# Ledger of designs, part 79: designed miniproteins, single chains, continued (3)

Each design is a single chain, and the fold is of that chain. pLDDT is the mean over its residues in the fold that is shown.

## One batch from the design tools (miniprotein)

Design m10903
Fold by ESMFold2-Fast:
Structure m10903 (fold): chain A 90 residues (1-90)
Amino acid sequence: HMERKKKAEEAIKKAKEALELIDNYQSDFTKAINVAVEAFKLASEVDREAAELFGKAADYIANGVKNPSDFEKAKKYAEEAIKKLEEILK
């Protein structure tokens, strides 16, 4: 039922939600990981490269609890994936 463009828009919204959860230093990083995984699943039906970037972002969020610098890597990969999906929406 969902069109490819709608899946791309939803993936972008989920990715931005995950980034907001990280940026606010919220202790519920499990929610951030789950939302990032949802973005990955939606992106996998739109663009392989964007999905791979969201997958890397989710992995870095999971590792960020032990290594805070990994949150910066997660943000970078998520932002690159968002830009790629935004180009598809144009």
Scores: mean pLDDT 79

Design m10904
Fold by ESMFold2-Fast:
Structure m10904 (fold): chain A 56 residues (1-56)
Amino acid sequence: ATPVATFRVVAADGREATVEVPETASAEAILAALRAAAASLGVPLEDVVAELARLT
């Protein structure tokens, strides 16, 4: 199984979404996943805080 990194994406209005990406994912793939999560909240990526919710 491929290890995954879990990110918590929080919009300025307090709504949040969780995104899982493979640890081997490129920075571009991670950004695309974060943008998709931000879009699901109706905000641009620049207006959200992305936190690495799970390490190891």
Scores: mean pLDDT 71

Design m10905
Fold by ESMFold2-Fast:
Structure m10905 (fold): chain A 111 residues (1-111)
Amino acid sequence: MKSLEELIQELGETVVELLERLGLPDLAAEVQELIDRILERVKAGDLESARTLVATLLRMLAGLAAGLGLDELAAELRRLAEEVERAKTEEEFREIVERALELVKELARRV
């Protein structure tokens, strides 16, 4: 299994590549900055702040999916944002990030 840091890094790379392909380089730069902050918090052991930042990223992605007419995917991303804020353990947090990565890969296949 991949570590939490490896999953966050892969999530960030997948999102940035998607946004660049959509012609949204400013948003891609904002997401890269957000991913760097998430990784910094994870490395510092501040998982509560890291979860809050991941929830922010997931809500941004839900807005993008909704803007593309992908309402079911947008709803699932919003649900994951709520779940990550409620996560009590690093294992729960890791599982939510892994599910988020799968949804982002699905979003990337549809555009």
Scores: mean pLDDT 87

Design m10906
Fold by ESMFold2-Fast:
Structure m10906 (fold): chain A 114 residues (1-114)
Amino acid sequence: GSPLAAIAAGALGIALGTLAVILGALGLGLLPGSVAAGVAGAIAGIGGVISGLLALASNPPSSGIAFGAGVDAAAGGLAALAGAAGPGAVAGLLGGILAVIGGALGLLAGLLAA
């Protein structure tokens, strides 16, 4: 297994999930359902998928970092989905769905290694 891939997956998931939560929250506060929420969802979605795939590619799967990355990506996806109720919603919705899927894959990889 690759420790670099596991670290990269964790770092990407945590950073992009956290960014998605912040941008989604700002979108909800300033412009509910806005472009900001859509962008946050897209970033979280991409990061979550990459994080999940990298975590699953490790052998054995990384536990702590992948689990944390999965939680952060799922939280970011949920925040983006919550922000996606208005104009510009489609990218936020899609990104949120992808982030939740990626987060679930990261959590599963972490649990299998724990």
Scores: mean pLDDT 58

Design m10907
Fold by ESMFold2-Fast:
Structure m10907 (fold): chain A 61 residues (1-61)
Amino acid sequence: MKEAEELLERARQVAKQLEDLGYSEKAKELIDRVEAAIKEGNLEEARQAVEEGLRFLSELI
């Protein structure tokens, strides 16, 4: 599923930035949540998880 693959790739990019900033636990949580949502076919939940990760990252800037 193309949308799922793009969401997972974006989640990995956000997770890498979080990990580089010292938030490895948040990075792992984001990846786990997105992968679980994709496995269940819930792309809405996967997108929401990525958006929450981006929001958290924005608070660090």
Scores: mean pLDDT 81

Design m10908
Fold by ESMFold2-Fast:
Structure m10908 (fold): chain A 74 residues (1-74)
Amino acid sequence: MLSDEEIVEKLLEAFKKAAESIKAAYAGQPEKARLSLDALRALVVREAEELGLSPELIRKLDEEMQRIRDEILA
């Protein structure tokens, strides 16, 4: 079984790949990219909660997803 830290790494990897795809799909449409990334971020947080990750790890995951989002939207 994956450790909780490995689950966070896998969720971040999945989010980053999906975020790159969203950026490509909404090229020249930053508001749609933002809304799609925010929706994806909410889904990843929900998945982490359903997997029983601690509030500390969920906060870390959410902060890292925020950084990826800001980088993608730059």
Scores: mean pLDDT 84

Design m10909
Fold by ESMFold2-Fast:
Structure m10909 (fold): chain A 90 residues (1-90)
Amino acid sequence: LEELLDQADKLADEMANATSKEEILAQLDKLEEVIEQISQYSPRMAAAMLRMVEGFKETVETVDDETAQKLAKALAQGLKYWLDEMRKQA
């Protein structure tokens, strides 16, 4: 579990530092894969995180790069908070 949480933290950081919608969407796809693996340890939390990532992907497709970057930074902060809480339970 800790390795999966570390991978998710790194992907969230990469997403927060992304400069284009294409890069943000690529990091979101990788985050979905890691969160699905986390679901074997915390299915309820992982399901909530997956729904948020899916909704964010839909939103990013409709906005410009600047707005996508701002949203990606906010999402990354939220995801890292939950990952830190999960780590305390691991």
Scores: mean pLDDT 78

Design m10910
Fold by ESMFold2-Fast:
Structure m10910 (fold): chain A 67 residues (1-67)
Amino acid sequence: SEAVKRAIEELIRHAEELVRQGKVVEAMFVAMAAKTEIELALRKGLLSEEEAEELLKRVDEVIEKAR
């Protein structure tokens, strides 16, 4: 699960950087991909509820900034 958590964190960092660059459409696509990966990982038991909640909070911040 550590590898999955790291992969999701990298997707979130990429989306955050895209927002900083003004690439809001690309940021939205990456953020949505990260959200899907979090939901799948939570369902598979690869993330705890607490880890998923923290990662989803970061994704929601990216989505809000990309609007």
Scores: mean pLDDT 86

Design m10912
Fold by ESMFold2-Fast:
Structure m10912 (fold): chain A 62 residues (1-62)
Amino acid sequence: SLNEAAEAYKRAIELDPNNAEAWSNLGGVFLSQNREDEAIKAYKQALELDPNNKEAANLLAK
């Protein structure tokens, strides 16, 4: 489920806060839950960690 996916990515971030992929994936889960502000925050964190993260950049471009 989306809630289980969010928990898994949050756990990955807890273990490695520099995991840009986990931040990007968490953003995607939040977006799927219509949690846009939380998704944007997660995508910005992903791009701060990895400026070449195309998924996060494309989703933030709106």
Scores: mean pLDDT 80

Design m10913
Fold by ESMFold2-Fast:
Structure m10913 (fold): chain A 74 residues (1-74)
Amino acid sequence: SALLEEAEKLYAEKAQEIAKLLEEGRYDEARKVLEETLEKFEEMIKKEKDPEVKAYLERLKAWLERFTQHLFAS
C-alpha cells in the first residue's frame, strides 16, 4: 500500500530528523517536529477505515512516542 510506504518513510525521516536536532542540542525544535509528526499520524488514523492499516499507523505513532520519551529522558 502506498499509504503504508508513505507512513514508514515519514517515520524513518522524522525519527532521524529528531535525533539530529537532539544531537545538536535543539530540544525545542526536536519536540516540535515530533508533535507535528504525531499529529499527522493521528489525522491518518482518524481518516483510515481499514482496521489493519489503522492498527499499523497506531503502532508507528506509539513507536515514535516511545522513541521520543527515551531520547528526552536521556
Scores: mean pLDDT 80

Design m10914
Fold by ESMFold2-Fast:
Formats: sequence, structure tokens, C-alpha cells
Structure m10914 (fold): chain A 85 residues (1-85)
Amino acid sequence: SMAEKLAENIKKLAEEAEKADGFERDVYIGLLTIQLAVALNILKRGGSKEEAEIFIKTLEELKKSNDPEIRRIAEFYLEEAKKLL
């Protein structure tokens, strides 16, 4: 599904951000934030339960990151997603 493809892109951007430094890291963090905002907007506009479950599961996976900034971003979007349930 499109939601699964978006989730894979989100995970990939988080992985790339974890490996990157300086400007490259800032770019990946920015792209990650844009993709997370897109996913949240899909839920706000009446996304399915399946789409919500995929997004929440992806955020829970990002919360397990060894990168404190990625964990903080994931926690923020997870709280926002839970408000839409």
C-alpha cells in the first residue's frame, strides 16, 4: 500500500540521518520531518485504521533508535497521532 511505502521511506530517512553528519544529517532530518508531517496529515484527513496502525508502528520503531533527536521527533509525532484516534 501507499502507507507501507511511506513507512519504509520514513524508516530509511531515519537510518540515513543516524549515519550522517553536518549538512547531510540536517537534510535527512528535514526530509524525515516532512514525511512524518505528510503521514500525520493523511490521518487528519480521514486515513484508514490500517494506515493509522502502520504509522503508529513505524513511530514506535523510531522511538527505539539510539539517536536521541530521532527518538524525540518520533515521540512528538506519536503523541500527535494518538490525539487523532
Scores: mean pLDDT 86

Design m10915
Fold by ESMFold2-Fast:
Order: structure tokens, then sequence, then C-alpha cells
Structure m10915 (fold): chain A 55 residues (1-55)
């Protein structure tokens, strides 16, 4: 994924989970390293799910 795709995934995950973009970006990068096969949309959804688990 490009840096722009990572940025878009982080913004989407942040909106879905209701958290700051910087927090979402860290989770997005962590998941992307473990699963580089994910599309930006799948990456955003997985990151949002993980962030919501903290609630």
Amino acid sequence: LTDEEIDRAAESAARLAGVPVEKARKVVLEIQKQRPDLTPAELANEAARKLKEEL
C-alpha cells in the first residue's frame, strides 16, 4: 500500500471507531505489517474493529 492509501485507511478507521486519526494510523500500520494482502477498505474495517474492542 502507498502512504496515501494508509492515510485514507486510517481516516476511515478513525471515523468508524470514533478515535483520533493518529491512534487509528498506528493500528492500521500494525495490521498492514501482519496482513499485507488486505485492501485499504479491509484494512480500515479490521483497524476499526480492533479499536472498538477497547470500548
Scores: mean pLDDT 79

Design m10916
Fold by ESMFold2-Fast:
Structure m10916 (fold): chain A 106 residues (1-106)
Amino acid sequence: MTKEEEYRFLLKTLFGYNDEEIEEVENKNPESKEALNKLLDAYKDMLKEISKETGLSVEEIFELLEKYERGEIKDKKDLELAEKILKLRKELMQKLRDESLKEINK
């Protein structure tokens, strides 16, 4: 996966952004880009820890999540791993929201 593909994949999987929204992000002011990059870095760090625990590369984890989103996972272990990663992503987003004045409650 290229850095460009990784960046777009992270925005799509973490925030649900479409290609138009990603283009708008690139045209936003530096402060908005910096805040977004910090969130993406936290997500990348989480994926690196999962990589260490599972023995999969970050690229293999991205392929697994992409296959999960398309309903293409047939192996039970891969399905359980994808669900674990998605749960950790949800918990990370929950933690980041709890630290934000923009979201008072869920």
Scores: mean pLDDT 68

Design m10917
Fold by ESMFold2-Fast:
Structure m10917 (fold): chain A 68 residues (1-68)
Amino acid sequence: AVERLRELVEKHRAEHPDWSLAGQLARAVVELMEEGYSREEIREALRKYFGLDDAEVDAVLAMADAIR
């Protein structure tokens, strides 16, 4: 999940540089969910790759759910 999260965030940063980091992360998370990654794998990837705390991870996941 970590490697794929990195690839998707870099893609969204390139395509949507005007979006907030949270918005870019939320889009990447939606794609990971659609690819079949579990919420637990996505949470670990966000913590490991971006150093997000639990509240920040929950906010990104909530944004991803709102987009879907």
Scores: mean pLDDT 77

Design m10918
Fold by ESMFold2-Fast:
Structure m10918 (fold): chain A 83 residues (1-83)
Amino acid sequence: ALEELLEKAREADELGLKAREAFEKGDYEKAIELLEEVIKLLDEIKELAEKLEDKELSELLIKGAEQNKESARKMKEEAEKKL
């Protein structure tokens, strides 16, 4: 439920920071691996958010997850081009 969603959101944030650090250091293979995990977690967050009874909170979380997913995809594409 909400607790699981918040736990996954925290994990996604941590992995996202590690992915950015890897990208900035030129470790593109590691950045790609971490970004793929972030994207998977964001998809899971979106699925959990869709099941929330609070429709306003659900919409905000889904929007946030989609925006973060787009940012992760863009960074992954840039990392892949640098390999």
Scores: mean pLDDT 87

Design m10919
Fold by ESMFold2-Fast:
Structure m10919 (fold): chain A 65 residues (1-65)
Amino acid sequence: AEAYLAAAVRLAAEGRGSGAAAALVAWGKHGNTEDGLRATAAAMVEAGGASEAGAAQAVKAILSA
């Protein structure tokens, strides 16, 4: 779980939003709650690692998978 989250943070910092979204989808599938996913996406935006739009798309992709 933590490895996918770390990968998402790294990919977002590198400007690779699609890779960050894929890593967040993997993290969600390994047993984290919807509230936890949304909180993580918000924290990434606040840290400057992702855009608000990118974070919203990542959460939507996770919940649709």
Scores: mean pLDDT 62

Design m10920
Fold by ESMFold2-Fast:
Structure m10920 (fold): chain A 66 residues (1-66)
Amino acid sequence: TLAEGRAHAEAAIDAIMAGKNEEALRHAEEALRLGFLTPETVEALRRAIEAGARTRQQILDILAAA
């Protein structure tokens, strides 16, 4: 469901903040599979990881710029 996709998207952001990059990408791919995220947004989450984003606001700013 979209609610499950949202939960995975939120878990991806939480995992990035925790430095769990592999876990974050798994959650992002699951949210993509469930139709909640687009490939563009998954790429933006990868960019947040590469940028060393540590706060929710930093991650959201990168997503908004994508």
Scores: mean pLDDT 83

Design m10921
Fold by ESMFold2-Fast:
Structure m10921 (fold): chain A 58 residues (1-58)
Amino acid sequence: VTELGDELSRLGTKSSELLKQAEENKSDKELVQKLLEEAKQNTERMEELLRKVQELHE
């Protein structure tokens, strides 16, 4: 349970950093697209982990 919570927290922090870097590098369209795709993947992973945490808590 704790391990899944830690992973979720790390993914949240990573997603925030990726979005911040995308805003800072708006002129680099290729980099921005890659950063946004990584943030999307992290969000999907976080949703999966959150579901598992809820199932384990039950």
Scores: mean pLDDT 77

Design m10922
Fold by ESMFold2-Fast:
Formats: C-alpha cells, structure tokens, sequence
Structure m10922 (fold): chain A 50 residues (1-50)
C-alpha cells in the first residue's frame, strides 16, 4: 500500500472520529482514501473531511 495514502488516512482519522458522520460513512471515506487513484486524490478526500 502507498505510504502517502496511509499518511492521508492517518491525517483523516481524528477528523473522521470528530465528524458527525456515522461509523458506516467513516468506513466508506476511509475506503475512498485507500482506493483513490493517486496519493494526491487521497489527500484531497482527507482534506474534505470537516
């Protein structure tokens, strides 16, 4: 797995936990980050989390 995607997911994790999203929505966003076509897209998804 791309270490830059792991970095994006790690950055997103506390934001997801603090977000109003359900556990299902948090899991879906985590999957989107890991399955993003590039590290740049993964970072964008992470940054979109409030």
Amino acid sequence: MDPEKIKALRKAAPKLEASPYTVEEQQELARKILNAPSAEEAEKIADSIP
Scores: mean pLDDT 76

Design m10923
Fold by ESMFold2-Fast:
Structure m10923 (fold): chain A 55 residues (1-55)
Amino acid sequence: MLEEALEAARRGDSEKAAEYLRRAIEESTLETFEEVRRAIEELRKIDPEAVEKAL
C-alpha cells in the first residue's frame, strides 16, 4: 500500500495516492511506524495535495 501510494503520486494520481496512503495509515502498527512516516515525507515532496487529502 505505501509503495502503491508513492507510485500513484509519481503518476500524478493524487486521489489514488491519498486512498492508498489512508489505507496504509489505518493498517499501520507501532512496528511499521517508521515506514509510514518516511512514506508520508516522500509523498509530501512529490504530491503534497495527496498527503493533505489522506490526513
Scores: mean pLDDT 76

Design m10924
Fold by ESMFold2-Fast:
Structure m10924 (fold): chain A 91 residues (1-91)
Amino acid sequence: MEKLINAKWPTQEDLTRFIGYRIVTSAAADILMELAKKKGLLTPEMEKLYEEAKKYYEEALENVDDPEKALELLEKGVEYVNKMEALFKKL
């Protein structure tokens, strides 16, 4: 907690953008999951994509002191959210 993680990132704005983008894309996964449940469109495939997105977002935060790895993990999470959105649009 007392570790200055900002020193690992090229700029304070880069770290802030990472945190903000992670929060927004993680919230998008939660919203898509909730909408699927409400519409009766919740499938094992949708649940699997949601679990993978959550896993990568959590791993991205755990690796926040390694910017390259954190961003790679965040991008994988976003990929799974995009797959959830594509699946939802087909239904």
Scores: mean pLDDT 78

Design m10925
Fold by ESMFold2-Fast:
Structure m10925 (fold): chain A 83 residues (1-83)
Amino acid sequence: MKEKLESEILLSLGLMLLELARHLEDPEEARELVERAGRLFLQIKDRESLERALEALRRAAESEIPAVAEAARRGVRELEEKL
């Protein structure tokens, strides 16, 4: 139960960071938020939460901002290795 709750909190925080990154004008700041979200997602232990995190990063990888898309693609690769 605690592990699932911790995973859900990490997922929620990471999703908030990805959403905030969409509203930033500075590509570097947006990239840093995406990388931070990826690091939070790597701490998730619950498979369902990991799958949702992976889906969110795959959506972020479609970003028109190259730095954001590249950071998100890296996060996707790291999460896929954990699954």
Scores: mean pLDDT 85

Design m10926
Fold by ESMFold2-Fast:
Structure m10926 (fold): chain A 70 residues (1-70)
Amino acid sequence: AAAERARLEAGLAVFEDDMEMVIKNLHEQLAKAKAQGDEEKARQIEKDIEYVRSVTEQQKARVQAKIAAA
């Protein structure tokens, strides 16, 4: 239904905005860690960024499939 599709699209947009903010914050933390020479922390943050990106793309694909089916 159009109402269900609109709700899913609105939810997806909020989710994308939230994930973009999380990625931005992680990049800022990564820049600070590298500036401080904290290689271990930088390595951990790079892993966190990759993980968040992977989960975000998988979740977006699932929601997009639901939108297409609605």
Scores: mean pLDDT 83

Design m10927
Fold by ESMFold2-Fast:
Structure m10927 (fold): chain A 67 residues (1-67)
Amino acid sequence: GAVLEELRRLLEAGDYEGALELVRRWLEENTDPTTARVALAEIRRLLEAGDYEGALQAVENVLRTFG
């Protein structure tokens, strides 16, 4: 989806604060317990832990799986 593509661009640009804010906003707007929400929540945890390489890899995996 568009949010994952924008998240990838922010992470590739080194805008980790913008990436974290985008994920937090999406999770607040999308409260239903979906596989996508679980994946985005994991990406949020990686970003909050400072694992930016892991966060980018997780985004790429979600894009490959869900588009």
Scores: mean pLDDT 80

Design m10928
Fold by ESMFold2-Fast:
Structure m10928 (fold): chain A 86 residues (1-86)
Amino acid sequence: MKVTLTYKGLTEAQKDAILSDARDLEKKGKKVDVKEEGDTITITIEGLSPEQAIALVLEAIGLELEGKKVDIKIEGDVINITIDYS
């Protein structure tokens, strides 16, 4: 499965945390592509099991419960998650 995480409206500290998490995923052997543009970070993760993809969806739902704006789109083996921190 492929998961794309788009984080918007980030502070500098939030960007650093997200980029550190992405580097940790790369060190664990995941195929990770990271794009940073202003206050937006887009992370694309490939080669995920269904269980790993579900874990990312549940983490995003947790952020929604914390007051972030979350949009989740599922199309077959592709999941697009947008999280707005603003």
Scores: mean pLDDT 84

Design m10929
Fold by ESMFold2-Fast:
Structure m10929 (fold): chain A 67 residues (1-67)
Amino acid sequence: IDEVRKKIEEGMSEEDALKDYLIKIPGVPGLVKVSDITIDGKPVNSVEELEKLYKPGAKVSYTFRTA
C-alpha cells in the first residue's frame, strides 16, 4: 500500500497507482492485480474501495488472467 501512496504523492492518479498493484485475496491462490478486481460489481479505483475487500460480507469478484 505504501508504494501506491508514494505514486499518488508523485502526481499519479489513485486509479493509475492501483491498477498494477498486486494483492492477496483470501481463498485465491497467488496474487491478483487490483485492476482485475471488482467489489459489489464496481472496479476498485481507490484505496478506500480496496479496503472494502477485507470487510465481512463484501461481494468480491476477480478476473483470472490466462497468461
Scores: mean pLDDT 65

Design m10930
Fold by ESMFold2-Fast:
Structure m10930 (fold): chain A 82 residues (1-82)
Amino acid sequence: MARELAEALERAAERAEELAEKLEKEGFKEAAELARRAAELAREAARAAAEGDLERARALAEEADRLAREAGEIAREELEKK
């Protein structure tokens, strides 16, 4: 379980990094910065999970999810106001 969680979190971090690059290219700078931060937290969560610190991994993953949602909201608002 812990290894599977760590692998899933690493994949989530990679996807968040790709999203951040796409958002930055489109000029959604604030959303891109939040997506980058979410990727960093997801990677940190993956390390915690690999070390067996599941509580820390969950807390970091929850924060990463919150930032990813915020990035999505900002990107949506920017698209609506074009």
Scores: mean pLDDT 80

Design m10931
Fold by ESMFold2-Fast:
Structure m10931 (fold): chain A 55 residues (1-55)
Amino acid sequence: SINELLKKLEKNSELIEKISMDNTDKEKIYEEIIKNNPEMSEEEKEILKEHLESS
């Protein structure tokens, strides 16, 4: 499911990949992605949040 979400967020997919690196401000990047993609469903937001928490 995260892979499908990343396809929708092509421009932000690189940002999401960078979140997996150490010392990344995950909360800031999460909010930036949500801000730029307000059409995301609650399900998609949860998937993104879980991905960031596991990174």
Scores: mean pLDDT 65

Design m10932
Fold by ESMFold2-Fast:
Structure m10932 (fold): chain A 67 residues (1-67)
Amino acid sequence: AIAWNNLGNALAAQKRLDEAVEAYQQAIQLKPDYAAAWNNLGNALEAQKRLDEAIEAYQQALKLHPS
């Protein structure tokens, strides 16, 4: 899970946003309670202007760590 999240971060830094989204989704598939990966997915989706999907990803991150 961590390696996929780190790959996503590197891809996002290079503006390879489609690949970053796929890497974060792989992190989430391995660890669905990975709030950091959900937050990072939201950031990448927002950068792509996929705002509805970004909101859903952010909401999932908040549900996993509500306080």
Scores: mean pLDDT 84

Design m10933
Fold by ESMFold2-Fast:
Parts: structure tokens; sequence; C-alpha cells
Structure m10933 (fold): chain A 91 residues (1-91)
């Protein structure tokens, strides 16, 4: 599970958003309690793919989880990414 998440980050850093998404999704399937960071990174990969609706959903989930954990800095970061994804969806 952890190895899949690390592979996802590696491919994201290489700009390979398709592979990043696949590995993050596999990591998510194996983890019933994904971290806010994992949800945000899945959103980032979807954003890189131009899948803005799906990116918005994961940024929202990450923001909600950061707030629940009391990580308001993380929540603000996710909220900023959510706003950017909503803006990118507009023509």
Amino acid sequence: AEELYRKGKKYYDEGNYEKAYKYFEEALKLNPNPSAEMLANLGNALFGLGKYDEAIEYYQKAMDLYEKEGDYVGALGAATNLSVAKSAKEK
C-alpha cells in the first residue's frame, strides 16, 4: 500500500499524471482510512489530467479531513486547490 503511494508521488514529480493517478487510486483501494495528504495528491493528479470535477471532489474530501484533524493549514491548502480547480473548469 505505502509503496504504491510512493510510486504515485514519483510519477507525479515526473509529470506523468496518468501513472500517478493509477498508483494513488490503487493505494486508496488498499487503505480504508486514507490520509488527507493522499486525497489531496490524488486530486493533484486528476487536476494534471484535466479531470477537474474529480479533482474538486478529492480536494473537498482532503479539506474536510484536514479540518476534522485540526490541520487548518492543510485545509487552507486544499481549499486553495479546490478554488483553482473550479476556476480551471471555466472556459
Scores: mean pLDDT 83

Design m10934
Fold by ESMFold2-Fast:
Structure m10934 (fold): chain A 84 residues (1-84)
Amino acid sequence: MLSFEPLPEEVYEELKKLAEEAREAAEKGDHEKAIEYIKKMMDLLTPYAEAGNVRASMILLALSVELAVYKSSGIMEILPLPEN
């Protein structure tokens, strides 16, 4: 069953940290480092999305779109995380 429960607080705080690191890397033009942080966020979210957490699945989709936009346009945009 799909779940609308929030992510565990420690997981959400790690995601916020990784998102900020990705944003700072992108702002500095370090797109390789930004992609590294995005992939770490995706890896962190995957077990929750697989368990049916809708919030994790939505964030994973957003990160996948960001990577696809970068690959097609060369533009790196790091979107802010939704509130848990």
Scores: mean pLDDT 78

Design m10935
Fold by ESMFold2-Fast:
Structure m10935 (fold): chain A 56 residues (1-56)
Amino acid sequence: MEELEKKYEEIIKILKELVDRYLAQHPLTPEERERVEAQYKVTIESLKKILEEKKN
């Protein structure tokens, strides 16, 4: 179970890096960037919750 947590945490970290890089390469308006970042945060939190539920 702990190995799954570690792997998902690593995947989430890599995904964050990729999204940050994507946003840096694609000029967005400040409003659009905030919305994308907010949505990304919600998505990551949801993935963490799903991982926690998987342990049960």
Scores: mean pLDDT 73

Design m10936
Fold by ESMFold2-Fast:
Structure m10936 (fold): chain A 58 residues (1-58)
Amino acid sequence: GVEAAAESLVKGAGLSREEAEKIAKEAEGLSPIEAGELIHERTGMDWGGALSVGALAS
């Protein structure tokens, strides 16, 4: 869910909680692949990490 994705973004990408939750919320409702693409583009996180977080957000 969004909370798990936000926690992963805080720990993995070094984002603030507020920024992580904003990105995770934007990823909610997207497919796991689309969510991963958004996260990779917005954070610079590697594809493996971004796709894993995207799957959590979806």
Scores: mean pLDDT 80

Design m10937
Fold by ESMFold2-Fast:
Structure m10937 (fold): chain A 68 residues (1-68)
Amino acid sequence: SREELFERALAALLALGLPEETARRLAELIVDSIVDGKARGAEIAALAREAGLDPERVERLGVELLLS
């Protein structure tokens, strides 16, 4: 479900040491991309960079969430 994907994404992002608000926003964008098929790649990459994360790492997280 959307809620289960969101909670999994949020937990993984929080484990990377992100602030709660940033983790929640990234989790929402990832879930929007997976569930609704919306092109959120640019927004995800921009927010990841602002948070000091490698965008490739966040992209890999999204793929792993999709496959599980």
Scores: mean pLDDT 79

Design m10938
Fold by ESMFold2-Fast:
Structure m10938 (fold): chain A 98 residues (1-98)
Amino acid sequence: SREEEERRRRAERLLEEARRALREAAEAGREGDIEKARELAVRASELALEAARLDPSLLPETTRLEATAGMGLMAIEVGKGEYEKEAAKAVAKAFESV
């Protein structure tokens, strides 16, 4: 139906926004802006979840995005307060891993 087509188009737009947010999170990580990287990773996760809710056929792609965001967030938490330069590199690498 037209309603389902509109939902699928919206889901694809949300998925593209999630991918952009992860790329920006990787860039923020490389620049050492860990707070911005965290915010962007959380945003990517939220966008991916909404895309999957609108179109469950996107679950494999959104699951990969969630895994990448989760690895980046884990790298941020592990590096917190101890190894700021190493944490920045680990965050960038995690967000680039799929």
Scores: mean pLDDT 80

Design m10939
Fold by ESMFold2-Fast:
Structure m10939 (fold): chain A 60 residues (1-60)
Amino acid sequence: MVDEKEVLEALTLMQIAILKKHEPDNPRVQKAIEEAEKLIKEGKYEEALKLVQDTMRELD
């Protein structure tokens, strides 16, 4: 069985990978990735996912 936290971590990492592929040289993206990775390290997967999603929304 997959833990809910593992699913959130996997989703967050996938979103980070997509963001890196789309806008690797964007300073806003780089900062968001660094903050999201810090949140993941602290076990704050939902906050990390929200940060990445909010950043993707701002790139519209």
Scores: mean pLDDT 77

Design m10940
Fold by ESMFold2-Fast:
Structure m10940 (fold): chain A 68 residues (1-68)
Amino acid sequence: GSSYREKILRAIARALRAIGDILDAERAIEEAKRRGDKEALERAEKELKEAEEELKKALEELKKLEEE
């Protein structure tokens, strides 16, 4: 079975990946704004929201593990 340490490290890894996705989405938003591309902007804003939700989930997993 997964150890407590493994669960923590996996949650941290998920949080780091979500942070990377946030940075990529923020870059895409800035590029879409420079081009005046409304459709690209809307896609990038959706990607940012999805990445922020994944980060939130990873942080909630970490919080739950600390409460054990």
Scores: mean pLDDT 86

